Designed miniproteins, single chains, continued (3). Designs and how they scored, part 42

Each design is a single chain, and the fold is of that chain. pLDDT is the mean over its residues in the fold that is shown.

## One batch from the design tools (miniprotein)

Design m9532
Fold by ESMFold2-Fast:
Structure m9532 (fold): chain A 70 residues (1-70)
Amino acid sequence: HMSEEELAEKYGLTPRELKVLRLVAEGKSVAQIAEELNITEGEVVRLLKRIREKTGIQNEADIQALKAEL
C-alpha cells in the first residue's frame, strides 16, 4: 500500500493537486473542495484534470479505488 506522499512523488503531483486528490478520496464534492481550498469550482475541475493526466485516473470511482490502496 502506498502513502499519499509516495503517490504524489511517483506521479509528480503538486501539493495543491495532492490535497484535491485527498479530499476527493474522502468523498468530498467539487463544491466542498472549492470551499475548503478557497478557490472556484472551475479551478477544482482544472486541478482534477491535471491529476487525471498525471495518474491515469478517469473518474471518482477510480479515485475511491486508489484510496483503498493507501
Scores: mean pLDDT 74

Design m9534
Fold by ESMFold2-Fast:
Structure m9534 (fold): chain A 56 residues (1-56)
Amino acid sequence: KVDQLVQQGEQYRKQGDYKKAYQYYSEAAEEALKAGDVDTARELGRKAYESWQKYQ
């Protein structure tokens, strides 16, 4: 599940759709956190934040 959300976020980021990239990375971070993978959740949260910064 997390891998698919990350791949979608990365595709949207590459296309310049930072709003969708933010949404997918945020959902991926939440799923990683639920799975107990704190390191992955932190990394994905960072990617979400970077996408949000570019969208603003």
Scores: mean pLDDT 81

Design m9535
Fold by ESMFold2-Fast:
Structure m9535 (fold): chain A 70 residues (1-70)
Amino acid sequence: MLLSKETVDKAIIRLLLEGKITAAQANAIGAALNQLPDVVTEEELRAIARDAGLTEEQADELVELAKRLQ
């Protein structure tokens, strides 16, 4: 599935507010997304999240939340 950056940004903010990720992780993911087109694949988002220091479980939660918000 293709995910819009707007939907991913909403998912990041929600996880940050729930204390599931740090502000540093949120900023790292946002910076990586700014280098990509307006849509990302689930695999690209998982790779970005893991590179930002998220666990596999945190990366999966981010992808599933973004899918629900789309």
Scores: mean pLDDT 82

Design m9536
Fold by ESMFold2-Fast:
Structure m9536 (fold): chain A 95 residues (1-95)
Amino acid sequence: MEEYISNEAIGKFIADKLGISLEELRNMPVERQIGLILRLIGDMLDDVLNDPSKEKEFEAMNLVIEGYLTNKSISLKKLEELSKEIAEKLREAEK
């Protein structure tokens, strides 16, 4: 059985990481959404450069961001293989 995380849950997770609501994120122009996401990626890249153990969490976040930007669902199994913590937070966002 393959379980997929909806684009809605992905959006909620990204908004939470940015410290805003999903409604606020979706009401922004696409260019502004991309700008905030690029800043988030930059912050996470700095974390990986200082702590290589964060590499898999960074890969999981890239998968989540790709799902958001392409308006596609993502496989929960793939997320769990990269980061159980990120997968669990996305499961909570599905509720």
Scores: mean pLDDT 79

Design m9537
Fold by ESMFold2-Fast:
Structure m9537 (fold): chain A 81 residues (1-81)
Amino acid sequence: MEAARARAEELVRRAEELARQGAEAFDAGDYRRAAELLREAAELLEEAAELLASDPELAAQYRRAAEIARAQAEELEELAK
């Protein structure tokens, strides 16, 4: 459990950093880059949720965050022209 929790925490921190970079890309008008960063963040959040199977409520929160990030990425991909 300790190793899985530590890994999940690392993945969440990396996802938060990618989301921050995505926001910066969005502010710069780079919607394609913002979408790519949000998709990467969503993948890390989903992996973290899988590692936290012993905490189903927290796992569900991270899965919801991943879904939101993917939905935002898809919308930004449509804006990227």
Scores: mean pLDDT 85

Design m9538
Fold by ESMFold2-Fast:
Structure m9538 (fold): chain A 75 residues (1-75)
Amino acid sequence: MSPTTIRVMEYLLAHAGEPVSVRELAEAVGASQATVSGILADLEEEGIVRRVGPGLYEVADEEALRARLAEARAS
């Protein structure tokens, strides 16, 4: 798993319970909005995040996010 994906997941976990924008995430993790959008689309497919507005996502399953992040950090 890429360092960028780990940083996106860490930011999402720190902001669980509030909407996070693609732009905010891209700035926070030092990646392009396209890269962050791809990561968020994968996490949405996994049910970990949900889209709540245009370019806005929130954590849908915090326990799944924690498990996924722990798995990523162990590799």
Scores: mean pLDDT 84

Design m9539
Fold by ESMFold2-Fast:
Structure m9539 (fold): chain A 51 residues (1-51)
Amino acid sequence: GSAVGQTVVKTFKDPISGDYYALASNGNLAKYSKPVAVGSVITDPEAVFPL
């Protein structure tokens, strides 16, 4: 399913690309061009990847 509406449980930054990734409570990854906070709700990711 989509990561939209899920809670961010973990974040990391790719130091090579500069992209940010957020792990959603349902296990999907959301990609962002800017940082997101742990505990926030995913509303507008650049991309979503099922794990």
Scores: mean pLDDT 75

Design m9540
Fold by ESMFold2-Fast:
Structure m9540 (fold): chain A 103 residues (1-103)
Amino acid sequence: MKEEEIQKLIEEGKKLKEEANSLMDRATQLAERLAADPRATPEDLKLVGEAIRDFGRARKLFEKAIEEAPKNIEKAKSYLEQGKEDLERGRKLLDEAEARFNA
């Protein structure tokens, strides 16, 4: 039972880390487009920069959750929860930046 819970936490952490990597790539591509576009505003750059920082923090938290899962299940769950909050905040900022740029 404990081993099954540990494996589920590791699998969830790996999946969320892959999602954070995908979102980071998407944010990086937008940042490159903004750097080349004379229509880009300081607000657009700020939004994408904040999203990149949120995804970076989420990735580190998911890595900590994976590492901690076999040692401390409750701490691993806490890291996953914190990482999910950072991931969703970053996603919202990225979506806002993409909407502004495509308008």
Scores: mean pLDDT 87

Design m9541
Fold by ESMFold2-Fast:
Structure m9541 (fold): chain A 75 residues (1-75)
Amino acid sequence: DILEKAKKAAEEGDVETLQELVRQNPDNAELLYYLGVAYEKQGKLVEALVAYKEALRLDPNFEEARKNYERLLAK
């Protein structure tokens, strides 16, 4: 299950695994969300913002991605 792999990779901050999953599945908003979470765990806040913004482009009603995106924009 791709989403189970993505969730575990995000919890571990494994950006490389998530980048590969996103490359294979570029229209999956949840994968982009997990990539954003992994970037935040690594302190890569600009990359996290881009990932959350792309998740919201694919799914404008993705509440978790919106909350994280707005939190990072606030400073």
Scores: mean pLDDT 87

Design m9542
Fold by ESMFold2-Fast:
Structure m9542 (fold): chain A 64 residues (1-64)
Amino acid sequence: QAHYDRGAALLRAGRPEEAVRHFEAAIKADPTNAAAYGGLAVAYERLGQPEKAKEWLSKAKELS
């Protein structure tokens, strides 16, 4: 939860590289956290990695 919230805040601040680290920590703490997978997808899209973004978005939908 704390890791996810910080990742989301970093995305709003335009810091997607740091957001990835926090979303990865959130997934490590709770692999069923669909919101963290969605956040990671947005972060990768901002980093210019649309293929990875699509993979993480698909994982988020599978957990819903």
Scores: mean pLDDT 82

Design m9543
Fold by ESMFold2-Fast:
Structure m9543 (fold): chain A 59 residues (1-59)
Amino acid sequence: MVIARAVEDYTATEADELSIKKGDLLEVLENVGDGKVLVRNLATGEVGLVPGSVLEPVE
């Protein structure tokens, strides 16, 4: 399982995107290209796309 941490707050601007908060732990499901990553928020269980630029690997 690949875990990333949100380095900043992100508000979804598209229907397929996920809003996240700085410090959220996210399971990386797929790198879909176009600078976006499909993630699951481990606290809420929500799934959506976020910019890869707002994520850092935890490992």
Scores: mean pLDDT 80

Design m9544
Fold by ESMFold2-Fast:
Structure m9544 (fold): chain A 80 residues (1-80)
Amino acid sequence: SISAGELAVENLRYAAEKAEAAGDLELAKQLRELADRIEEAIRNGDWETAAELLREAAKLLEPHDPSLAEGLRWLADVLE
């Protein structure tokens, strides 16, 4: 089974692909970097860092995908 954290990382990588397809290369890069850092924090059991990075990703996504941003904030609250 995929965990909620693994699903959040997958959703961020998918959002990065959509940003790249739309020509927003900077947003795509930022989302991929955040996804990698969140995945590493989760792997290391660093739940506080994972929560902070999820909130940062939510801020970036708010104008583009408010539903995903809300989901990332919810997960950050659960991990903290």
Scores: mean pLDDT 87

Design m9545
Fold by ESMFold2-Fast:
Structure m9545 (fold): chain A 65 residues (1-65)
Amino acid sequence: SETERALENALAAAKAGDYAAAGAGAHDLMQRGSIPREEAERAIAAANAGDAAGAAKLLEQMLKS
């Protein structure tokens, strides 16, 4: 799905240490209603704190364990 692909792209950015791109991706998906707000807000907060690894973990949890 488009949502799954966009989450995979955000996760790839986070794994590369690009927390800004990861946060922007999660924010866009949240604004479209494509992912749950609470989960998205946690991932965005991690990204805004410069925690790329934390953002990656949260995005991965939204995709699969």
Scores: mean pLDDT 79

Design m9546
Fold by ESMFold2-Fast:
Structure m9546 (fold): chain A 62 residues (1-62)
Amino acid sequence: KDSLKKSIIDSGIKLTDSLGKETAIESARSVAKSLKAQGVLDEKEAEEVIKETEEAVRKHAS
């Protein structure tokens, strides 16, 4: 549960270094949508992980 969210956030931060913050955020949204479609995350969990990843990526890229 928490490990999955952390993994997505960590991946977003790593992608920021290679692809830039905007692409990293877009990638995180795609991953969250995919996991929601598979039933791994509910709608609220998907929204939360996107928000947390966006915040982490913005802090890393600043």
Scores: mean pLDDT 78

Design m9547
Fold by ESMFold2-Fast:
Structure m9547 (fold): chain A 64 residues (1-64)
Amino acid sequence: MKKILLVRGDDREKAEKVAEEKKKKLGADEIILLTNVSNEEALEIAKKIEKETGAEVILVNAPK
């Protein structure tokens, strides 16, 4: 079963840093960066991807 990591953040560079760190720790197969979206929108995107792919989807917010 694939693991997909979604990283939400307003700062792309910070989101990319979090994505690299979390990918290694969580064993994620794919990374998707979500910038300029609300947390609620990110949750809907996560649910859609999970239903379409059957993958485990993990949503993480990048710190400020």
Scores: mean pLDDT 79

Design m9548
Fold by ESMFold2-Fast:
Structure m9548 (fold): chain A 66 residues (1-66)
Amino acid sequence: STQEKIAEAISELTGMSVEEALEIVRSMSREQQIALLEELLSTPKVKQDPELQKKLEEALEELKSA
């Protein structure tokens, strides 16, 4: 799911478990999830990591397309 993709990306960026990240993401509205993804895509860490950038871009596209 889109929420699982976001949780995996947060886990990679922060070192928290996917389960912890998923709980946080599930507590957010769709609008909050979109804002979070746009913020993460603006960070130097994500811009330096093409695989992570692609994963976040795919999740953002899924949220905007639903």
Scores: mean pLDDT 80

Design m9549
Fold by ESMFold2-Fast:
Structure m9549 (fold): chain A 92 residues (1-92)
Amino acid sequence: KSLEELLEEVRRLLIDVYRKILANPEALQYVDPEKIEELLRELETGDPEFIRREARVLLHLLEHNPSVLSLVLSEEELEEYRRVLEEFLSRV
């Protein structure tokens, strides 16, 4: 994949995760929904620096505190998302 294709894949991945968090009442007990809505608006702008920052945050959460993400993602999705984020961050 090109870096541009990988950036767009990561942007869509981040949007998908945050939308799933907003749709899950159990996950919302652990996060501020207003803050997640702000993150979604920023991701929709497509700012590459913001996408890189959020990718690092999500990868850190997947590796060190996956509990909230496990409420909205399957084990297969968690492994796939981690691999995509690791690939992206290795190239930026």
Scores: mean pLDDT 83

Design m9550
Fold by ESMFold2-Fast:
Structure m9550 (fold): chain A 66 residues (1-66)
Amino acid sequence: SSLSQEEAERIAREILGDLLVGVEVNDGLFTVRVKKPPPAEKLVELFRRLKARSGEGSIGLQLLVE
């Protein structure tokens, strides 16, 4: 993936704000940890932004609620 963990975390922080705990990136899979479930519209925006920055190929998004 052309998207770094630092860049993915920045994007997630911009969208999720204080809900975000952290982001891990592994082979196109983004594991996003949050304090509580975010609104569906924010998840859609997050996926679109991560996909746009990741280039060609599939990406996955996993949401982990703590």
Scores: mean pLDDT 81

Design m9551
Fold by ESMFold2-Fast:
Order: sequence, then C-alpha cells, then structure tokens
Structure m9551 (fold): chain A 80 residues (1-80)
Amino acid sequence: PIIRIDVFGDRNQDFLQQARQYGQLGDPNQMMNLLQRDLGGRVRLQIDLRDGYRYHNIYISGMMKDGHMDLVEVNIIIEL
C-alpha cells in the first residue's frame, strides 16, 4: 500500500518537510507518534477505508512547544 500524508496547520516549510519524511515510513501509528513527538501539536489523522476502505478519525493531542494547543490536520490516503 502507498500512504500519502497531507499536513495542515503551520505553513512552515520545515514542518511540511518533516511530514513528508514521516510519510515514507508506511506505518500510520509510527508516523503519528513521530509527528506528535517532533511537532508537539495536536494532530487529526483521517483514514478512509471505504469500498475496501474504512473511515477512521484518530485524534492525537499534545501541546505546542510554545504552550499553545493547535490542531494540525493530517490526511492519510491508503492506496491498495
């Protein structure tokens, strides 16, 4: 399967670069753990697995390093 990650929130290029790197890992749980650890933000993981796919929302929460909570949206598309 191919996993694509789109990260929404801070438009900082470093942020997007890290998200793209984590997309190469292929394991959604490992990717989300690394995203939460390194980015320190709240993330929303959306997986659509309908027609062979199941829609699943995973909310992973943390605090930004500056103490502000913000929601970072991550969409994962699994292609079979």
Scores: mean pLDDT 44

Design m9552
Fold by ESMFold2-Fast:
Structure m9552 (fold): chain A 60 residues (1-60)
Amino acid sequence: AERAVELGKRYFEEKDYEAAIEAYQAAAEQGNKEALENLAKAYEAAGDLEKAAEARKLAE
């Protein structure tokens, strides 16, 4: 579970937001709540503000 979040963070640092979104989605599907917060940030960086807001609500 944590490995997918770490991979997503690395992609985000490299500015590969599509790969970061995929990694965080996989971690979130496995029940990782931290991944939902990181997914929201990745969606914001990609310009998808609606999906970013939805991911944050799911993290609550």
Scores: mean pLDDT 79

Design m9553
Fold by ESMFold2-Fast:
Structure m9553 (fold): chain A 70 residues (1-70)
Amino acid sequence: SLDDAKARLDQAKAQALKLADQGKGQEAIDLVVSTTQEEVAASPPEDRDAVAQAGNQALSEVLKHIEKKE
């Protein structure tokens, strides 16, 4: 479901933030991007835009977190 896809993206974001805290910023970015691509591909067509938006928001938050460490 859309809620399940969003929950998986939230889990990926949490893991990515931990990777970023360890200095693994590229791995953090790659995790969110790959998870977003997988969840979009697994979603029915009507949910794909909403899943992509959730993934893009998660990526934005991870990128801002990485930038604050510079």
Scores: mean pLDDT 85

Design m9554
Fold by ESMFold2-Fast:
Structure m9554 (fold): chain A 84 residues (1-84)
Amino acid sequence: LEKVKEALELVEKAGIALLEGDRETALELLQRALKLAESSPLVPKEAIELIKEAIKAVEAGDFLTALRKLGEARKLLKEAIEKL
């Protein structure tokens, strides 16, 4: 449960960093979120894939796609927490 909550917080902070134009901080936060998400059986595989896709989008400079993917991942992480 704690890992799912921390992954959600990191995803939310990464979204804020992207909105502020801080790509380096966003990538660091997303990579940390990915590690936590992959280490928890409570995180849906779809949320993990969305985080991976968001990282690729940020690296490609496609911040709109990154923000959309993070929004979808955030929704799935919240739903996973609520089902517990």
Scores: mean pLDDT 84

Design m9555
Fold by ESMFold2-Fast:
Structure m9555 (fold): chain A 66 residues (1-66)
Amino acid sequence: MLEEIKKLLEELNEALKAGDEEKVEELREKLKGLGEVMRETAEKLREIGDEIQRELEERRRKEELE
């Protein structure tokens, strides 16, 4: 996913330098679609991060009760 986004950004930069407006528009649409997928992935990663933090805090509380 990140590699695919990087590739699309590189292609967009090349198309911009070449003045290929049609390719720029096509690449912008692809990036927009990936942005939606990224948002869903970020939400899921946040939930996982919150769960890990909760586990770590529970372990820390048990240590402090000793």
Scores: mean pLDDT 74

Design m9556
Fold by ESMFold2-Fast:
Structure m9556 (fold): chain A 76 residues (1-76)
Amino acid sequence: MSKEQIIEEFERRVREIVERARAGEISVQEARGRMLRLLGEVAEEAAKLSAADREEVQAHAGRLWAEFEAELAALE
């Protein structure tokens, strides 16, 4: 999988988790648990990339985590 595909897949799945939490289908705690598992999956896929591409994916994941926490804070 390319760097771009990993990032796009991650963004799509993060958006799905946020939407489920907003709909009340899952708790904020469950949403955080799902996000942590997703970060692990992204790290495994990024391990197959060059060091530079892996660093970029990790930086992007950190930003998405911050945005995700802000979205969840708005639900509390």
Scores: mean pLDDT 81

Design m9557
Fold by ESMFold2-Fast:
Structure m9557 (fold): chain A 63 residues (1-63)
Amino acid sequence: MDPEKLLKEVAKKLGISEEELLERLKSALPLAEETDFAPRLVAHDLGISEEEARALLELARAS
């Protein structure tokens, strides 16, 4: 999975910019540090798989 391509597809699906989606993901990072459940929560909110959510969170952490 290409995280950058996934970011574009998810942002388009939600009707928001890639920058806005990255900001939302970065806001979730403090919670992700406290719980291993964060990928599941993000997956539920975005309507994607936990694996995809994990890839997006790693992309946000690297940004």
Scores: mean pLDDT 77

Design m9558
Fold by ESMFold2-Fast:
Structure m9558 (fold): chain A 65 residues (1-65)
Amino acid sequence: GPWLALVVESLLNFDPSKSVDDLLALARTHAADPRVAAASRELLARHGSQLSPEQRAELEAIANA
């Protein structure tokens, strides 16, 4: 659905200056979708150093769901 496309786009175009709490919550809701899992892995690979330990753990959980 359109929310899944928005989640993928938001994960791929991550802005570390903005809150990601709502984005992570929405991604967790769609964690079973392989596109969300792939986008979460890509975010970790590109921007892992810019993420908090908590954000990194949440994305790893989404990527492995």
Scores: mean pLDDT 70

Design m9559
Fold by ESMFold2-Fast:
Structure m9559 (fold): chain A 87 residues (1-87)
Amino acid sequence: SEVEEVRRLAAEITRLLVEAMQRFKDDPELVELAREGIRLAVELMQNPEKISVEEARQLLADVREAVETGDLDKFRETIEKLKKLIE
């Protein structure tokens, strides 16, 4: 099911953002963005019909890149995109 795939991808996004909060704990702006991202990813798990599987996969890729690099601008862009798709 595409709905089940979106839920699984949203759960992985949540996991990566929780890891980001621990890894970048001394960066308050990055922690705040990660916290907002967790809230939105949890909302997506509750409402998986809001986006396509392809959009969810792209979001996961963007979150993974932001977490791996610690790129604050990439984090902002990704969280803003997630917010627009869900809210």
Scores: mean pLDDT 87

Design m9560
Fold by ESMFold2-Fast:
Structure m9560 (fold): chain A 78 residues (1-78)
Amino acid sequence: SLADKVRRMAKLNKAAGREEVAKYLEQAASAIERGDYDTAIELLEKAIEIDPENGGARNALAEVYRLKGDLEKAEEAK
């Protein structure tokens, strides 16, 4: 699932010493699991702001917008 992919990404960032990014990704995965896409978007945007080179976070953001039904924002996030 998307939540599992984001959670795995969080674990990899934590192992690499990127604790703040990892925390936002873990919280985003939990928000995705409960269907709280607005909270997931906010948390993924915070992760991207801290680490703009995190392509996985950008791809996750695009997929959350797709799940929310916002196809225009999904294309913009990628």
Scores: mean pLDDT 84

Design m9561
Fold by ESMFold2-Fast:
Structure m9561 (fold): chain A 80 residues (1-80)
Amino acid sequence: AKAIITFEAKSKELAKLIAENVVNGALTDDNVISAKIVELGEKSAVVEVEFKSEEYAKYKAEAAARSIEEASGGKAEYEA
């Protein structure tokens, strides 16, 4: 199951740092198959994470989106 997280940040540097932290954190999870940065914009990023289960993907994507909004001060959306 794939989850896509799209979020806004105040700068490209912050977007990159948050996206890299999300990917690195995901890759330490035994329920994750793969994680990557799909796109990096001037004030946005898109991260894809592939999970072993659909329910777990939804749960983790939702939690990650909320954490990203708090860290970035921008909006985050997810699809899982």
Scores: mean pLDDT 82

Design m9562
Fold by ESMFold2-Fast:
Structure m9562 (fold): chain A 68 residues (1-68)
Amino acid sequence: SAAEQLARATRLLLSGSGEATITTSDGTVIRVDASNPAQAIGAVLWMMGSGAESATVTVGDETVEVTL
């Protein structure tokens, strides 16, 4: 479900090497500090508001896809 994908993406954003990359299906890319909860939440809100069909969240070698 989208809720499970979003929960996995949020968990990934709060762990790892301190840098996360979010890529939307339209090719927009942002980078945030994965260890910063305010940046993580802001990135999730940006992702959901983007109008894209999906997004991919990458921290280190781990990747989670979210259907929007």
Scores: mean pLDDT 75

Design m9563
Fold by ESMFold2-Fast:
Structure m9563 (fold): chain A 92 residues (1-92)
Amino acid sequence: SEELARELADFLADIARRGAKVKVESNGDTLFVEVSGLDPISMTGMALWLIGLGLDGLDVKVRIEGDTMYIEIGGLTDEQIQYIKDRVAAAE
């Protein structure tokens, strides 16, 4: 699960570097991410990849509404949440 959290952080940092707008919030052990500014094909592909991470053991839920992707990740430690936030901020 630690490796999967790192893969998620790398993914979010990559899309932020590609010009997407990434917003990150947390509540307890759950991370909420909003992604906008991606084309519909890229957004769909990324959503399918995130669902794949869920099947590999990460507690991930993905929803697309219009031009925005909403990602919910549960079961994270405070350290994992902070790491993801720091990686996204550094990529903006």
Scores: mean pLDDT 78

Design m9564
Fold by ESMFold2-Fast:
Structure m9564 (fold): chain A 89 residues (1-89)
Amino acid sequence: SAREKAVEYLKKAAEIFRSAGSPLAQKAADYLEKAIEAVKNGDFEKALDYIRKAVELLDEAYKRGEITEEQYKEARKLINEAVKALLED
């Protein structure tokens, strides 16, 4: 299901953020975990808002050199796949 796919993609992205060790990346992971709970509750508008906040923090962490280019690209790819899955439902 689209919900299950979105949750899996968001979980993988959160793991990348947790592994980065950056305070901004940790906060982005916290927002993705909130997005996962919103998806599970069927609140897709709230999930997308949390995803947007996580992306803003991810972009800032990357700009500051606190996350690698490889981690940034993979996390963005996973988040984009999660958003796509949510919008196809």
Scores: mean pLDDT 87

Design m9565
Fold by ESMFold2-Fast:
Structure m9565 (fold): chain A 63 residues (1-63)
Amino acid sequence: SFADNVAAAKALMAANPERAALSREIGERLRRVGDGAQAMLDALKAGASREEAEALGRAIANA
């Protein structure tokens, strides 16, 4: 199952802590980029200017 595959991946990462740490850092950076994109879309829907929305998105992505 998907859950079994996730559990297996977590076990493999635990066996290789340096590689697991790098993978987590990359994942966190990708998550921040996604959060920034979502915040930008939400700001635009709320009536913010394109420039304001882009500035908010960049701030969140770079946090």
Scores: mean pLDDT 76

Design m9566
Fold by ESMFold2-Fast:
Structure m9566 (fold): chain A 76 residues (1-76)
Amino acid sequence: SLASTIREFAEAAEGKTIEERAKLYMQTLAAFSKVNSDEEVDLLAEALSEFMLLVAQGESIKDAAERVIKKVEEKL
């Protein structure tokens, strides 16, 4: 579920402004928190924040998503 949520966020974030991505981040975490533990929500928040930072630093959306998914899977 974490990996699928990160992939869905990455797809939805494509072509969006920084402000629109910030709103999507808040909405994604709010939806995820309804059916997942606080620990899983914290892991998602960290992963999505790192994803946005990597993209801002020039990494492709695909590569950034794959990198943060791998990092989250290593912590599970």
Scores: mean pLDDT 83

Design m9567
Fold by ESMFold2-Fast:
Structure m9567 (fold): chain A 92 residues (1-92)
Amino acid sequence: MYEEVLEALKAFSEGKEDTEKRLEELIKKLENKDPEVAELLKLALKHLKAIREPEKYTKEEMEKLRKEIIEKSDFINEVLNRILEEVKKKKE
């Protein structure tokens, strides 16, 4: 599961078309099992949608999303580090 999360986040950073569907599917799987990882994926999905369909967002909404990501940077880093540690444990 956490390996799938890392793969989806890598696909997000690489701009792959299937990323949105992968993120939505992982969010559903993780909502009850790991809410913090689900929240991280929800932020990534919001950002991806805003990049791919900017015409659906006002300048104010885009600015708010940017601020939300900045404000949650510590949370994002903490959750990403935890995902990396879980993936390492599975391979050890």
Scores: mean pLDDT 77

Design m9568
Fold by ESMFold2-Fast:
Structure m9568 (fold): chain A 64 residues (1-64)
Amino acid sequence: ELKNPILTDDLSDLTEEQRKKIEEAAARLDVPPEVARLIATGVLQQRPDASLEEIVEEGRRLLE
């Protein structure tokens, strides 16, 4: 399939697995996926190997 080189790399850089983790985190934190993505991105910058559980835990702290 053809790829678009403009501004799609930001979203395409997330793997299917990371995207699913963001959706699961959004559901568990009861927040929109956009908010969950911000949380997940922050966690992954601090701990690139962070699990879904760690993303959810950090999200709870940030939303506190």
Scores: mean pLDDT 69

Design m9569
Fold by ESMFold2-Fast:
Structure m9569 (fold): chain A 74 residues (1-74)
Amino acid sequence: ARAEAERLREEARRLAEEAARLYEEGAPKEEVEELLRRSLELLVRAAELIYSPEEAAFVRAQAPKVLAEDIAEL
């Protein structure tokens, strides 16, 4: 479980790095947003493996707000 969560977090980091690269290259905002969304989904999945259902639900509820804030910075 914890090892799986670490793999998901590493994959999320790679997607976030790819999003930053595409943003620097002038890629469409929609492509950058898609990668950021996928990165956050993986972070939520990692939290579901480590935390209680109640704690994971809190993380899931915060994910859309974090994504909106990240998109607003673009």
Scores: mean pLDDT 75

